Designed miniproteins, single chains, continued (2). Designs and how they scored, part 15

Each design is a single chain, and the fold is of that chain. pLDDT is the mean over its residues in the fold that is shown.

## One batch from the design tools (miniprotein)

Design m4528
Fold by ESMFold2-Fast:
Structure m4528 (fold): chain A 56 residues (1-56)
Amino acid sequence: MEEELREVIREARERGARGALAAAEMGLKDYRETGDEQTGRRAVEGARALMREEGA
């Protein structure tokens, strides 16, 4: 899960998707604090959706 979040952060940075980047970074922080796999998974999905919506 942490690896997937780090990959999404990298992709968001490369694409300049600021909303997706912020969502993925918050998701990584929440996952590190809680260890909740569903929290991490939702953050990955949300960030990827934001990247698409931001025209990336």
Scores: mean pLDDT 79

Design m4529
Fold by ESMFold2-Fast:
Order: sequence, then structure tokens, then C-alpha cells
Structure m4529 (fold): chain A 80 residues (1-80)
Amino acid sequence: MEKKRKEAEEKLRQTEEDIKAAKEYLEKNPDPEIAKKILETVIPALREYAKKLEEEGFTELAERLRELAEELEEFLETLL
């Protein structure tokens, strides 16, 4: 459990950094087509991973990932 939890935490941190980088990029280079692509591909993938984390008992990590997905979704919608 400890190793799997640490791996999940590391992946979540990387995901948070990736989301921040994507937001910064789109703030400087607003592109509705890129925003649409992320909404259609990345957001569903994040939600699917959150579901897996919850199934593995990492409910707190799953909730945090869902919050990150929601924040990214709201940001991307402002670009449409």
C-alpha cells in the first residue's frame, strides 16, 4: 500500500504541474481548438483516473484529482 500510495501521490503532483503549465500556455496563447481538444481528451482521462484511485481506496487523492479536473474544465470553458 505505501509504495502504491506514493506512486499515486507523485502522479497527482505531476498532473497538477501539467495542468498549471497548460493553463499558463493557454493564457499566453488562447486557442479554442486546443481548449476543445483538452476538454474532450484530458478531462475524461483525469476523471477516469480519479475513479481508479477511489476504487483502490485513495479517496482523498481521487477527490483532489476531481477538483483539479473541474478547475481545468472551468478554465478551458472561458476560452470557448
Scores: mean pLDDT 81

Design m4530
Fold by ESMFold2-Fast:
Structure m4530 (fold): chain A 70 residues (1-70)
Amino acid sequence: SMEELYEKAKEKLKKAEEALKKGDLETARQYLNEAQDLAVLLVIQGAEEEAREIGKRLQELKKKLDELEK
């Protein structure tokens, strides 16, 4: 269901944030990629608001990851 995809995406984003705080960039990238895949599925299913929310959080965490990889 869309609700299950949305909750799963939020869980992946939380795990990515925790990995970034620990400096585990590889694990953070894996969770961000998983959240991105779930966001694509949300878009395909017409869950535009949920996908937009996940996308905003993805952008924030990807920016932090990119800053740490420089």
Scores: mean pLDDT 87

Design m4531
Fold by ESMFold2-Fast:
Order: C-alpha cells, then structure tokens, then sequence
Structure m4531 (fold): chain A 56 residues (1-56)
C-alpha cells in the first residue's frame, strides 16, 4: 500500500471514522480535496479514495 493510501486511511479513520453512513460520501469528497491540496497526483488521490471506500 502506498504512503498516500496509508495516510488517507489513517486520516479518514482518525477524523471521520464515526461519521454516519449517509454522510460518508461528503467526507470522502473533503478527503479528496485535502489530498489534492497536499500535492498528491490525481492518480494517487483516486487510489487513496478507492482504498478508504473499500475499508469502510
């Protein structure tokens, strides 16, 4: 697993792990914007979001 995927999973679980299921898509979108703002590529961000979604 890449560092960006590990960081995304840790970030989501730490800050958004208790988010109601109906709000998870909103928080995944926030995570995507956050990762892009940190300088990760579109490919890395897409892989990270897919990995977080699979772990929920």
Amino acid sequence: MSKVVQAALAFYRALFGDVPEERREEYLALLERYLRSQGYSDEEVAAAIAAVRAEL
Scores: mean pLDDT 74

Design m4532
Fold by ESMFold2-Fast:
Structure m4532 (fold): chain A 82 residues (1-82)
Amino acid sequence: MSAVELAEEALRKGMEAVRAASEGNAEEAKRLAEEALELVREAVEKAKKEKDKEKALEAEITAGVGAIAAGVALTIARRLEK
């Protein structure tokens, strides 16, 4: 997977986590958010080694949005558990 592909997958998982959290499924939201954050870490590491500056920026921005989505999902999931 390229940095951009990892970042796009992270964003998809992050958005799925937000959906699960909005539906009251705290366990699924946490699982998807953790998967998204792992993909964010891999995408950022690959982006740092990317020679194509435009591709690197695309990956960093996409991964950043995915991380925000995952963070929101985790916050909602934690509140649903209590």
Scores: mean pLDDT 84

Design m4533
Fold by ESMFold2-Fast:
Structure m4533 (fold): chain A 98 residues (1-98)
Amino acid sequence: MEIENPDTLVEGEILVQVRGPGATAEALTKGLESVGAEVKSVAGLRDGVATAIAKLSKPVKAEDIIKAIAEAVGGERLEIEIKDVSTGELLSRAVVEG
């Protein structure tokens, strides 16, 4: 698993996008809730793409968020991006291979 900025502490409102097999609104919600995130909105954009806006009330490592999403979504290959909602800054990106 290749993760950009794995030790970055993430808090506040984030935009998460996941691409790959099993990338559904339900799976992304499960992954985010497992790290204590409050899911504000979630959408399955098409087969194999899901996006969510979630709020973290305490700092969580980007690596822990990505691992939680990967476990919930599953599949042979996933691409995950985490962005800060307020700035639009890309906080972390990962490619996960099953």
Scores: mean pLDDT 81

Design m4534
Fold by ESMFold2-Fast:
Structure m4534 (fold): chain A 74 residues (1-74)
Amino acid sequence: SEIERLLAEVEELERRAEEAARRGDYEAAAEAYLRAGELAAEAARLAGDEEAAAKARETGEGAREQALELGREA
């Protein structure tokens, strides 16, 4: 139940990040990607998968960095 709620929030944040990036708001996109990674890590931790939690954090941080880099190039 809690895991399902967190994963639904992750999907919503990923959609918002993509919408922000399309608008050229890479700072908002970066923020949303980071938050999505944090919630995905929490969901993985609740499921007892610490390796998946670490990977989710890394993925979110990487997406944040990519979004900020696109903002610098634009």
Scores: mean pLDDT 85

Design m4535
Fold by ESMFold2-Fast:
Structure m4535 (fold): chain A 60 residues (1-60)
Amino acid sequence: SALEEERKKLIEELEKNAKLGEEKSKEAGDLFQQGLAYAKDGNIEKAKEYYEKGLKLLEE
């Protein structure tokens, strides 16, 4: 389903950015790790929120 595809895509992006965030910004990395935890627990809304926060932090 579209929701399952969105969830899988979000988890992939969060895992990728969590590793990248650790190198560039500890704070961003922590946000991506929290987002990944929410996504794995099925809380996609919270996962998106933390993903967006991490991306925004990396933008400066």
Scores: mean pLDDT 77

Design m4536
Fold by ESMFold2-Fast:
Structure m4536 (fold): chain A 83 residues (1-83)
Amino acid sequence: VEELIKELKELGEKYVEEAEKLSEEAGKEAEGLKEIAIAQAESYKELGESAKKAIEAIKEAFEKKMKEILEKAKEEKEKKEKA
């Protein structure tokens, strides 16, 4: 699970870097071509942000499940101590 999160994080970082590079390159191109490049850079940036958000959502879901397992383990321990 942690390896999958790391791989997704690396992919997200790659897409964000590509979007930043495209935005910088757009500034040096012809006006019409620059507008197209900026639009593409924004699309890649949104994709990168979505990837980042997905990674964090997966991490939160994992932490929530770990919390539930720990709480169930505590309840089982309390029941054994009470019985």
Scores: mean pLDDT 62

Design m4537
Fold by ESMFold2-Fast:
Structure m4537 (fold): chain A 76 residues (1-76)
Amino acid sequence: SAAAEAARAEAEALVERGRELANQKRYDEAIEAFERAIAVDPDYAAAYQWLGEVLRAIGRDDEAAAYYARARALAA
């Protein structure tokens, strides 16, 4: 549907913003961007993968593992 396409496009833009923020080591803002992407499109596996990467980078390994598992389940 047009609504589902719009939600995916918004989630993709939020993931790109989160990646830019993470590259600048602005990890709290990157986490917010990825969490917003998940809220907009909960089935977007890439948002969970990138949130996991940032959480791992800041030492939140248990939380990162949970998001990686969710991303893998959505991509299967």
Scores: mean pLDDT 90

Design m4538
Fold by ESMFold2-Fast:
Structure m4538 (fold): chain A 61 residues (1-61)
Amino acid sequence: MSEEQIEEAVRLLREGNFAEALELMVKSGLSEEEARALVSDYVENQLSEEEFRARLREVSG
Protein backbone atom coordinates (compact mmCIF):
# COMPACT_ATOMS: atom_id res chain seq x y z
CA MET A 1 0.00 0.00 0.00
CA SER A 2 1.08 3.59 -0.62
CA GLU A 3 1.19 6.10 2.26
CA GLU A 4 -1.89 7.79 0.70
CA GLN A 5 -3.79 4.46 0.77
CA ILE A 6 -2.77 3.87 4.41
CA GLU A 7 -4.01 7.36 5.39
CA GLU A 8 -7.27 6.77 3.46
CA ALA A 9 -7.80 3.46 5.34
CA VAL A 10 -7.22 5.28 8.67
CA ARG A 11 -9.65 8.06 7.62
CA LEU A 12 -12.34 5.48 6.70
CA LEU A 13 -11.89 3.74 10.08
CA ARG A 14 -12.20 7.10 11.93
CA GLU A 15 -15.50 7.71 10.07
CA GLY A 16 -16.78 4.19 10.92
CA ASN A 17 -16.68 3.15 7.26
CA PHE A 18 -15.27 -0.31 8.01
CA ALA A 19 -16.56 -1.98 4.81
CA GLU A 20 -14.75 0.50 2.50
CA ALA A 21 -11.58 0.35 4.63
CA LEU A 22 -11.61 -3.47 4.35
CA GLU A 23 -12.21 -3.31 0.56
CA LEU A 24 -9.31 -0.83 0.12
CA MET A 25 -6.95 -3.09 2.12
CA VAL A 26 -7.93 -6.23 0.16
CA LYS A 27 -7.56 -4.44 -3.21
CA SER A 28 -4.12 -3.22 -2.03
CA GLY A 29 -2.83 -6.79 -1.54
CA LEU A 30 -3.95 -7.89 1.95
CA SER A 31 -5.93 -11.11 2.33
CA GLU A 32 -9.56 -10.73 3.43
CA GLU A 33 -8.62 -12.52 6.70
CA GLU A 34 -5.72 -10.08 7.40
CA ALA A 35 -7.89 -7.04 6.57
CA ARG A 36 -10.74 -8.25 8.82
CA ALA A 37 -8.32 -8.98 11.70
CA LEU A 38 -6.76 -5.48 11.49
CA VAL A 39 -10.17 -3.75 11.37
CA SER A 40 -11.39 -5.87 14.32
CA ASP A 41 -8.24 -5.10 16.39
CA TYR A 42 -8.65 -1.36 15.70
CA VAL A 43 -12.40 -1.37 16.55
CA GLU A 44 -11.74 -3.32 19.79
CA ASN A 45 -8.99 -0.81 20.79
CA GLN A 46 -6.29 -3.51 20.58
CA LEU A 47 -4.37 -1.39 18.03
CA SER A 48 -3.68 2.35 18.17
CA GLU A 49 -3.88 4.40 14.96
CA GLU A 50 -0.05 4.44 14.75
CA GLU A 51 0.12 0.64 15.28
CA PHE A 52 -2.54 0.16 12.57
CA ARG A 53 -0.41 2.22 10.12
CA ALA A 54 2.70 0.21 11.07
CA ARG A 55 0.89 -3.13 10.51
CA LEU A 56 -0.40 -1.99 7.09
CA ARG A 57 3.16 -1.04 6.06
CA GLU A 58 4.49 -4.42 7.27
CA VAL A 59 1.86 -6.69 5.61
CA SER A 60 1.59 -4.67 2.34
CA GLY A 61 5.37 -4.29 1.83
Scores: mean pLDDT 81

Design m4539
Fold by ESMFold2-Fast:
Structure m4539 (fold): chain A 65 residues (1-65)
Amino acid sequence: MVEELVEEAKRLFEEGRYEEAIRTLEEAEKQLLQENKAGKVSAAEAMEKLIEIGELKQKAKEALS
């Protein structure tokens, strides 16, 4: 589930495992887009989650810089 991947990425981020957090968030994005294509989530829900995932990825990338 996308939500489980997002929660895992948040835990990895708190542990300082930023590269793994980014990869987990990329997996969450891919799964979310597949669920949207399959009609399992609405476009509005997908957009909301993509924004959340994008912000978390940006924070992790900044922590690596």
Scores: mean pLDDT 83

Design m4540
Fold by ESMFold2-Fast:
Structure m4540 (fold): chain A 62 residues (1-62)
Amino acid sequence: KLQEGKKAFDRGDYEKAIKLFEEAIKENPDNAEAWRELAIVYANAGDYEKALEYLQKAKELE
Protein backbone atom coordinates (compact mmCIF):
# COMPACT_ATOMS: atom_id res chain seq x y z
CA LYS A 1 0.00 0.00 0.00
CA LEU A 2 2.81 2.45 0.84
CA GLN A 3 4.64 1.71 -2.44
CA GLU A 4 1.34 1.89 -4.37
CA GLY A 5 0.66 5.32 -2.83
CA LYS A 6 4.12 6.53 -3.86
CA LYS A 7 3.52 5.35 -7.44
CA ALA A 8 0.18 7.18 -7.56
CA PHE A 9 1.85 10.36 -6.27
CA ASP A 10 4.64 10.06 -8.87
CA ARG A 11 1.95 9.91 -11.59
CA GLY A 12 0.25 13.03 -10.20
CA ASP A 13 -2.81 11.13 -8.94
CA TYR A 14 -3.04 12.87 -5.57
CA GLU A 15 -6.55 11.58 -4.78
CA LYS A 16 -5.45 7.95 -5.19
CA ALA A 17 -2.18 8.60 -3.33
CA ILE A 18 -4.11 10.04 -0.34
CA LYS A 19 -6.45 7.03 -0.25
CA LEU A 20 -3.57 4.53 -0.41
CA PHE A 21 -1.57 6.31 2.30
CA GLU A 22 -4.70 6.51 4.50
CA GLU A 23 -5.11 2.74 4.05
CA ALA A 24 -1.45 2.22 5.04
CA ILE A 25 -2.04 4.30 8.19
CA LYS A 26 -5.24 2.36 9.01
CA GLU A 27 -3.28 -0.91 8.76
CA ASN A 28 -0.31 0.44 10.79
CA PRO A 29 -0.91 3.77 12.59
CA ASP A 30 2.72 3.74 13.83
CA ASN A 31 4.07 3.93 10.27
CA ALA A 32 5.74 7.36 10.38
CA GLU A 33 6.65 7.07 6.67
CA ALA A 34 2.98 6.85 5.65
CA TRP A 35 2.10 9.94 7.72
CA ARG A 36 5.03 11.84 6.16
CA GLU A 37 4.03 10.84 2.62
CA LEU A 38 0.43 11.91 3.31
CA ALA A 39 1.73 15.31 4.53
CA ILE A 40 3.78 15.71 1.32
CA VAL A 41 0.74 14.98 -0.87
CA TYR A 42 -1.42 17.53 0.97
CA ALA A 43 1.36 20.15 0.77
CA ASN A 44 1.59 19.62 -3.01
CA ALA A 45 -2.22 19.89 -3.22
CA GLY A 46 -2.06 23.24 -1.35
CA ASP A 47 -3.65 22.03 1.90
CA TYR A 48 -0.92 23.25 4.25
CA GLU A 49 -3.05 22.89 7.39
CA LYS A 50 -3.47 19.13 6.90
CA ALA A 51 0.14 18.84 5.72
CA LEU A 52 1.40 20.32 9.02
CA GLU A 53 -0.97 18.14 11.07
CA TYR A 54 0.20 14.92 9.41
CA LEU A 55 3.88 15.95 9.49
CA GLN A 56 3.55 16.48 13.26
CA LYS A 57 2.09 12.95 13.59
CA ALA A 58 5.06 11.54 11.65
CA LYS A 59 7.54 13.35 13.94
CA GLU A 60 5.79 12.06 17.10
CA LEU A 61 6.19 8.47 15.85
CA GLU A 62 9.95 8.80 15.16
Scores: mean pLDDT 81

Design m4541
Fold by ESMFold2-Fast:
Structure m4541 (fold): chain A 82 residues (1-82)
Amino acid sequence: MSEEARRLLELAREHAATGTEEGVDEAVEHVAAAAVRLAGLDESLVPAVAATIRTHLRQTHPTVEERAAAVRAAADALEAQG
């Protein structure tokens, strides 16, 4: 995994650990950016990927605590694959 992708996943974990809606939203941006980089896709896709993740999290995880946990799990999974 690139150092840049690893740094993005670290930032995602830090923001998700705040347990706030703002922190989860920022964590999603970093996870989306890391995922796009790891997939070898253009960074212009980051906003679309982040929006997709936010929509899915809002529909499947009703509490901010559940969304924070899901974002941390996603970051861990991406790091394990890269």
Scores: mean pLDDT 84

Design m4542
Fold by ESMFold2-Fast:
Structure m4542 (fold): chain A 71 residues (1-71)
Amino acid sequence: MTPEQERNALISLLQQQGVDYARAQAILDKYERGEPLSPEEQKLLQQAQQQLETVRKSAAIGKKTAAELAK
């Protein structure tokens, strides 16, 4: 993924966590500026990043495992 694609995915995941669009943008803008996030903002961002990474890893591993189990 490009950095822009990851940013858009993180915004979407933050919205799925109940964060409104404006707040999601503010969190990512702070992060990109290197501005310190509040503990709550940091946890929301980490959760979104972890979910994105888990989905990507699970998709790759799941595809390989499904092929193995189909034998």
Scores: mean pLDDT 72

Design m4543
Fold by ESMFold2-Fast:
Structure m4543 (fold): chain A 91 residues (1-91)
Amino acid sequence: GALELAIEAARLALEAGMIAVRKAETREQLNHGIAAALNGIGGIFEGEVLKDYRGAAISAIGGGESAIKTGVPEAEELGRRAIELARRALA
């Protein structure tokens, strides 16, 4: 359902952020990676604890967009997937 899909999207945003942070060679990559990870954590909390699939999906989109901004290819791929899954949860 929408809740499970939104939580999966948020988890992908967190994973993308963690990858970007580990691979960061610039302060800009690090900052965007942190933003992706924190949005992922927030989305997981919104989904799993608050049962708020809309909040979780919106957080996952924000995290995915931050992951894309890192320019780290693996983080960009997971970020795009997070956005796609979150948009499906909101449909």
Scores: mean pLDDT 93

Design m4544
Fold by ESMFold2-Fast:
Structure m4544 (fold): chain A 89 residues (1-89)
Amino acid sequence: SSKLKREGAILYTSGSILYIASTLEKDPERKKKDLELSAELYKRSGELYKKAGDNKAAAESYKKAGEMYKEVGDYKKAEELYKEAEKLE
């Protein structure tokens, strides 16, 4: 639905803002928390796009979430998200 796509876009944008904030953050602990929150927002965006039938946007959102988890060293969560994205392509 158009509502789900709009909500997905808002969450994706929020994830991107937190990622940018993480690149400006000097404190490693705050940077990690910003990246983890960015990952969760991208993942939720992907779930909403998937429910809306926008598999391309869902796959892109899951890949971004995986990149954030990889950046914090959570390779298992990153791999799970990359596999979810691949299923949608």
Scores: mean pLDDT 90

Design m4545
Fold by ESMFold2-Fast:
Structure m4545 (fold): chain A 67 residues (1-67)
Amino acid sequence: LERYRAIAERLLALTPEEQDALIAKLSGPAAVVVRAVRDGDITDPEALAEGLRNQPEVVDALEAALA
């Protein structure tokens, strides 16, 4: 869970400009997740972490883009 929590907290801590830059690097479901965070549809890091735990491929894409 800590892996997913760390990614969720990091995404929510990004500025709108950083979120837009991340969206530009991503495609498919990973881009959809970052757009939802940017648009304020996702604000709870625990709910986001649980969603990400069910999508390990999205987490892998997000970790690569955030590196």
Scores: mean pLDDT 79

Design m4546
Fold by ESMFold2-Fast:
Structure m4546 (fold): chain A 90 residues (1-90)
Amino acid sequence: DPEKELEELLRELSETYAKILGLIWGETSPEVLQRRAEGILSKLKNLSEEDLKNALLNLIKMAEGIKKERPELSELADRLIELANQILNK
């Protein structure tokens, strides 16, 4: 089911992005990170296809910047890039 696969990829992308932001800002509460992830997911699901594509390209650019500025987050940034590319290449 392509719609279910897209939902699962968007959810994991949102959770990964929330984790990256949490580490940057020093927030480690699972409850706060889960609420942030759900907020990101809701926002992405309400975008048009064109706006979603632009948002994903911007997330890839941001993640590349994070890898340069914070090498310790490179594995999470790589996962975010991988997830965004999987959604773009659906």
Scores: mean pLDDT 86

Design m4547
Fold by ESMFold2-Fast:
Formats: structure tokens, sequence, C-alpha cells
Structure m4547 (fold): chain A 95 residues (1-95)
């Protein structure tokens, strides 16, 4: 299995690596919502509100992960992922 490392050369646990990947995917989803908001005025407020709420949860999850609280990080990421799915459904209905 591949071993993932932090920038300082310390190895990531498989659980930490999973959470880091989930954070990266959510940051990509936030970027997509911002692009959609720029190109589609009809969903701009909805997309920007979702992006802001998800960014806040991702920052809190990163802080929890840095503190070693993997359970809290996971719960925050699950909430962010639910918000991303709900926002995607609402955007899809309006486009």
Amino acid sequence: APTFYRADGTPLSPEEAELEIRISLLRMQVAIFKILAKNHPEIKELALKAAEEIEKLVREAEAALDAGDLEKARELLEEAEKKAKEATKEIDKKL
C-alpha cells in the first residue's frame, strides 16, 4: 500500500490520509460552486452561500485534524459533504 507523508516527512496514518483526501475534494467542490456562481446569476446567491458554509466546516475540520481529533474532523466533513450534496441538488433543479 502507498505511504503518504506530511510536508515535514512524517508519515500519515491511513485515517488521516482519508480525511486529507476528503478535505481536498470538498475544496474542489467549493471552487466549482464559485465558478457556477460567476457564470449563472440565477444560482449565484445559493452557490456562494453553500461555498461559504462548506469552507467554514472544512476549516474547522482541518483545525480538528491538526489537534489530533479525528472523530470531530470526520463529523465536520460529513456535515460539509451533506451540505455540498443538498446544494448540488438545488442548483441542478434551477439550471
Scores: mean pLDDT 84

Design m4549
Fold by ESMFold2-Fast:
Structure m4549 (fold): chain A 59 residues (1-59)
Amino acid sequence: GIIELMMKEGGLSREQAEELVRMAEENPSEEEIRELAKRLGMSVQQVRDALDLIREGFR
């Protein structure tokens, strides 16, 4: 599934991938993306790229 794809291709832990999938479904604001990036130890750009990958997977 999308979680396994993000772990393998995005270099994310399972917990990071699950959190990003949840946030992608909730359509996060720029501020929420920044908060998520800090919490996961990722850059804002890495979070944006991961959210775009998740959204592509829902097509």
Scores: mean pLDDT 74

Design m4550
Fold by ESMFold2-Fast:
Structure m4550 (fold): chain A 55 residues (1-55)
Amino acid sequence: SESERLIEGAKKSLSQVKDPEKAKQGRQIGILMADALNDEEARKVIVEVAEEAEK
């Protein structure tokens, strides 16, 4: 599904980010995409992955 591809892409991209500022940008983009798909579960997963990357 598109939501599954979005989640997978977000996990791969955020796992490679070492810059917290870039992680925040990735989070915002992921949230916008999840909102466009009306997928609240994808949004939740993206937020959780981004928060781990920001630590």
Scores: mean pLDDT 72

Design m4551
Fold by ESMFold2-Fast:
Structure m4551 (fold): chain A 68 residues (1-68)
Amino acid sequence: HMSREEKIDEIVDEALALYQELVAQGVDPELARNIAAHHAYKRAKEAGLSDAEINEVLQRFAARVAAA
């Protein structure tokens, strides 16, 4: 059983990996961020996360992109 916190971290890590791969392939960083953010949103929604938890996923993803 995965905790909510572990699920949030998993989705953020997935989205960041996707973002980094897209940028490495030459995709525009803003477009890559939008694609990865959409992926994170979709994954969180499918995982049954609440709106507050989905917002947390997107905020953590944005912070990690800004730090990269």
Scores: mean pLDDT 85

Design m4552
Fold by ESMFold2-Fast:
Structure m4552 (fold): chain A 61 residues (1-61)
Amino acid sequence: MAPDPKEVADSLARMAASIADLDPDKEAAAEFLDRWAEKFREVAPEAAEELRRRAEELRAE
């Protein structure tokens, strides 16, 4: 059974948001999301794509 990619992405995004809130270096939070996106690319590609998008949003700010 495939995991719920949106729920998985939401959980990881909340963790990244907590990291970004505590750490003024947004790059660390974006890198965290990128690494999890790569790991999820094989098992949950939709979740991986959402995590990559959130990482880009953090870097774009």
Scores: mean pLDDT 72

Design m4553
Fold by ESMFold2-Fast:
Structure m4553 (fold): chain A 55 residues (1-55)
Amino acid sequence: SPELEALRREAEETALRLDELVRRYQATGDPADRAQAEAEAERLAALLAEIEALE
């Protein structure tokens, strides 16, 4: 479905963004960077759960 395709695309983009945020946190050790990475990881988990529910 178009909705499932859109969710898969958003999950891929979110995963790439999460990778960048994790790299930033590894470089800085800043709790703010960790918080952003954790928020993005939770968003990715939610998207993957929605994809699973639509299959």
Scores: mean pLDDT 87

Design m4554
Fold by ESMFold2-Fast:
Structure m4554 (fold): chain A 83 residues (1-83)
Amino acid sequence: MAEREELRAEIAQVRDEVNKLIDESEKLGIKSSELTSKIMAAYLHLVAAEWALEQGDFDTARRHIEAARELVEEAKKLLEKEK
């Protein structure tokens, strides 16, 4: 089950990136509704990806992982601008 294991690993990696963004934003005292919105949206996509993965819907899981990655990249850009 290589695809399931790969997707599970990708979800874990993106989750770690979301957690790092939360930690960094709190450490820097950044209070941005746009940043928070993107972080929360990425988290919700990861939850949806986990649900799809448990149901064996790998295509839906992959789409949600991709959406979460895009939101993480946008959050990183916002964080950089607010430094």
Scores: mean pLDDT 83

Design m4555
Fold by ESMFold2-Fast:
Structure m4555 (fold): chain A 100 residues (1-100)
Amino acid sequence: MLTEEELKRIVDGLKEQAQRLIDTAKANGDEERVELARRVLELIDKAKQILDDPNVSLEEKRKAIFAVGRALAALADPSTPVEEVRKLIEEAEKLINEIS
């Protein structure tokens, strides 16, 4: 089972990856993927707040981080349709709101 310290390291890595995807999408003129990457970055910041909350269970923390990670992985794959990425972001947003 991933520890809270391991989840914190994962979140830091996801944030760095999301920043790189914003830069890549901007360089390619892909305004839709820039918007989606910014939304994922916002979710990463919310997930970090969840990790710092002692009232949230480790299981809920893992679910939040994995949902955000799944959305980011889909966004990083240029073959994934933007509509599928948007759906995964919306699912992660719902989960985070449910935990908060």
Scores: mean pLDDT 85

Design m4556
Fold by ESMFold2-Fast:
Structure m4556 (fold): chain A 81 residues (1-81)
Amino acid sequence: AEELFRKGVLAANQGNYEEAIKHFEEAIALDPNYADAYYYLGSVYHDMLGDTEKARAYYEKALALDPNHERARLGLELVEK
């Protein structure tokens, strides 16, 4: 799961958002409790694609798995406005 997550982060940094999403989805398929992967899916949908509804769902899932995930909390607050 960590390796796929890392590939997703690298793809996002290169601007390959569709590839990043696929890698993050693969990471959560292997580890459904991978809070960081849900957070990064949310951030890609929110910041890069403008899909606030998907971003909200992913940020909520990340925060449900890790209540101390500060980045997911901040992302959710921005989407709720």
Scores: mean pLDDT 80

Design m4557
Fold by ESMFold2-Fast:
Structure m4557 (fold): chain A 64 residues (1-64)
Amino acid sequence: SVAEQVWAHYEPIIEELLAQGKLEEAEKTARGVVELMRLLGASEEDVERVERRFREMIEKARRE
């Protein structure tokens, strides 16, 4: 799906930002990626699934 293609491209970018402690930049990037998915016509179900994955990644990084 379009959402999974966008996820595959941006997941490593967000992981790297989180590894560098750039939590605010990671959150901003994740929000932009979700907006891009909607613009590209991804289904709402796919967008919600990927948004949840980003949210979980960021929250895990915040705790550590």
Scores: mean pLDDT 84

Design m4558
Fold by ESMFold2-Fast:
Structure m4558 (fold): chain A 55 residues (1-55)
Amino acid sequence: MLTEREEEVLSLFQAGKSNKEIGEILGVSEKTVSSHKSSAEKKLKNELLDAISRV
């Protein structure tokens, strides 16, 4: 399950925004953006792996 902030970060990355731009939009540091991106990617990968295990 993604948090609201992780979803926001991913949506902005899909829109072509850089870590710096996302940080400025959300009012957080680039390092915070990178941490949320990493966490979101790990969660998405784990959900994909679970789905594949059932198919």
Scores: mean pLDDT 76

Design m4559
Fold by ESMFold2-Fast:
Formats: sequence, C-alpha cells, structure tokens
Structure m4559 (fold): chain A 59 residues (1-59)
Amino acid sequence: MTEEELEVLRLVAKGYTPEEIAEKLGMSVDEVRELIRRAFEKLGATSVADLVKKIEELE
C-alpha cells in the first residue's frame, strides 16, 4: 500500500468525505476516489463501515 493510499484511508476512517480529503491533500476528488477504491481492494474492505471496523479492531 502506498503512503497516499494509507493517508486517504486514515481520513476516510475519521469520517472525511472524498471532497474534504481532496482539499486537505491538494488532490482532485477523482484521484482521491481512485485511491480509496484501490486501498479498499488491497484491504478487502467492501464499505466505509467495513474499513473502519478493520482499522479499529486492529488498532
């Protein structure tokens, strides 16, 4: 997983929208959405709720 994918996942887990993440990281919304999709595929997560559960249970 890339540093960009990991940073985007941390912000998603905190409840930020793709638009907010794009503004915070200086990326396009489309780039953020693609990074989220790739990161979800790498973790085997199917939803934001599943992602949050995986991160929080593992700390």
Scores: mean pLDDT 76

Design m4560
Fold by ESMFold2-Fast:
Structure m4560 (fold): chain A 110 residues (1-110)
Amino acid sequence: MTRYRVRVRIRMGGRNTVEDARAAAEALVAEAAALGGVEAEARVIEGEPVETEESRAQAAARPEASRYEIEVEVDFVAEDRALAERVVALARTVAEGFGALEVEVEVEEL
């Protein structure tokens, strides 16, 4: 069967924390794993800091000035199209539940 890559990008901002973003990524990975036949890799990106630890220390020193936008990227590989479509639905549901600013989903055949 043709496998499908589902790439999910969830943009969180304002009052969302890195902890919220990690919770969203974890929820997506867990829900996808529960379907069977889906592999998932997740990454959390805070704005554009090169190093999260150093950039976070600077953000902590200036929390009144601006908050980082947080992006969650999750790549899924689904063993068939029906699973890929279900992952897309899950991604939208999780993003909506966390009050995400934006969700982008791309599906491609492997």
Scores: mean pLDDT 68

Design m4561
Fold by ESMFold2-Fast:
Structure m4561 (fold): chain A 64 residues (1-64)
Amino acid sequence: DLDKIAEELRQRINRLLEEGRLDLESVREYLEFLKELGVLTDEEVEEILARHRRAQELLAARNK
């Protein structure tokens, strides 16, 4: 089922974002692309970037 595969991939990507494992610049470029397509608003992009940045801060703190 393609829809189930898409949902599993979406959940995995969200987990990687929450864990701060994705490069911030790559995430920003992807979100900017989605904003240009009208999928996301400026506010939604900033919220996602803020959550990803916080996840990176927490990940860095875990190893200290």
Scores: mean pLDDT 70

Design m4562
Fold by ESMFold2-Fast:
Structure m4562 (fold): chain A 88 residues (1-88)
Amino acid sequence: SEEDKKKLKELVDKFNKTLVDHLKQIRAALEAGDKQAVEDAIKTLRDEGNKIIKEIESLGTPEAKKLAERYKKFLDSFIKAVEEKIKE
């Protein structure tokens, strides 16, 4: 429906904004050498990102389900890469 398309667009915009804001925090923490700040930023990104992904899945459309799967894979891969970086 048009309402589902509008809601999906709003959730996509929200996910992208959340990602950009947390990427800035993670980058700043990495540049400062503050491992605790990186870990805190990753935790917040995971929690907020997964909340938005769940809202996308809840729309129940095939497009929303496919996008939620893609976002989950992206978020998991990104967090894993940052966690591996801070182990060094």
Scores: mean pLDDT 85

Design m4563
Fold by ESMFold2-Fast:
Structure m4563 (fold): chain A 96 residues (1-96)
Amino acid sequence: MLSESELEREVTRAMVIMGLSVLLLTAEKLEDKEAGEELRRLAREAIRRVEAEDFEGAARLARELARKAREAGDEETARLAERVARLAEEAARLPR
């Protein structure tokens, strides 16, 4: 049985991975294919960081993704990436 803190960590991890997966799908739909490929690279790298329990690294990559999405003119993707970064920062603060 998972403890309450273990359940909270697993739920937060799942939410971060889900958000990053949505970012991958959104990046594929960008008209600027070069920008879309870079955003997809950042999202995949962030997922690898989450898998390695490096939530601080995942948050940093999600914030870089938000910045590049804004530079490409995709404010909605930028807002989602900022939300994912905040979730990853929350996961980094949860006890081990």
Scores: mean pLDDT 80

Design m4564
Fold by ESMFold2-Fast:
Structure m4564 (fold): chain A 107 residues (1-107)
Amino acid sequence: MEKTREAAELAEEAARKAAEAGLLSAAAGGAEGTAKAAGAAIAAIGAAQGARIAAERGDGEEAARAGEAALAAAEAALEAARTEEARRAAEEAIRYGEEAVRAGREA
């Protein structure tokens, strides 16, 4: 139970940081970069929803999947990052996502 809650919280934090990185990159501008950044932010929103559902259900596998989705969104946000703030947010999101996957698989 504790590991499932930990995984869900880490996945939600990863998703939140990935969305932040995507939005920061989109705000920095550039037509081609903006599309990638927006895509990463949308993917992060989906991951955050998955994490909340996993927490409500106490489902470690669902929490791990939400962590994997958040990690993928964070990696996309890192590739789209045009500022130091966006890069740092994406790197934090990657760390939280990796921890979420680990904790979910231990649940």
Scores: mean pLDDT 77

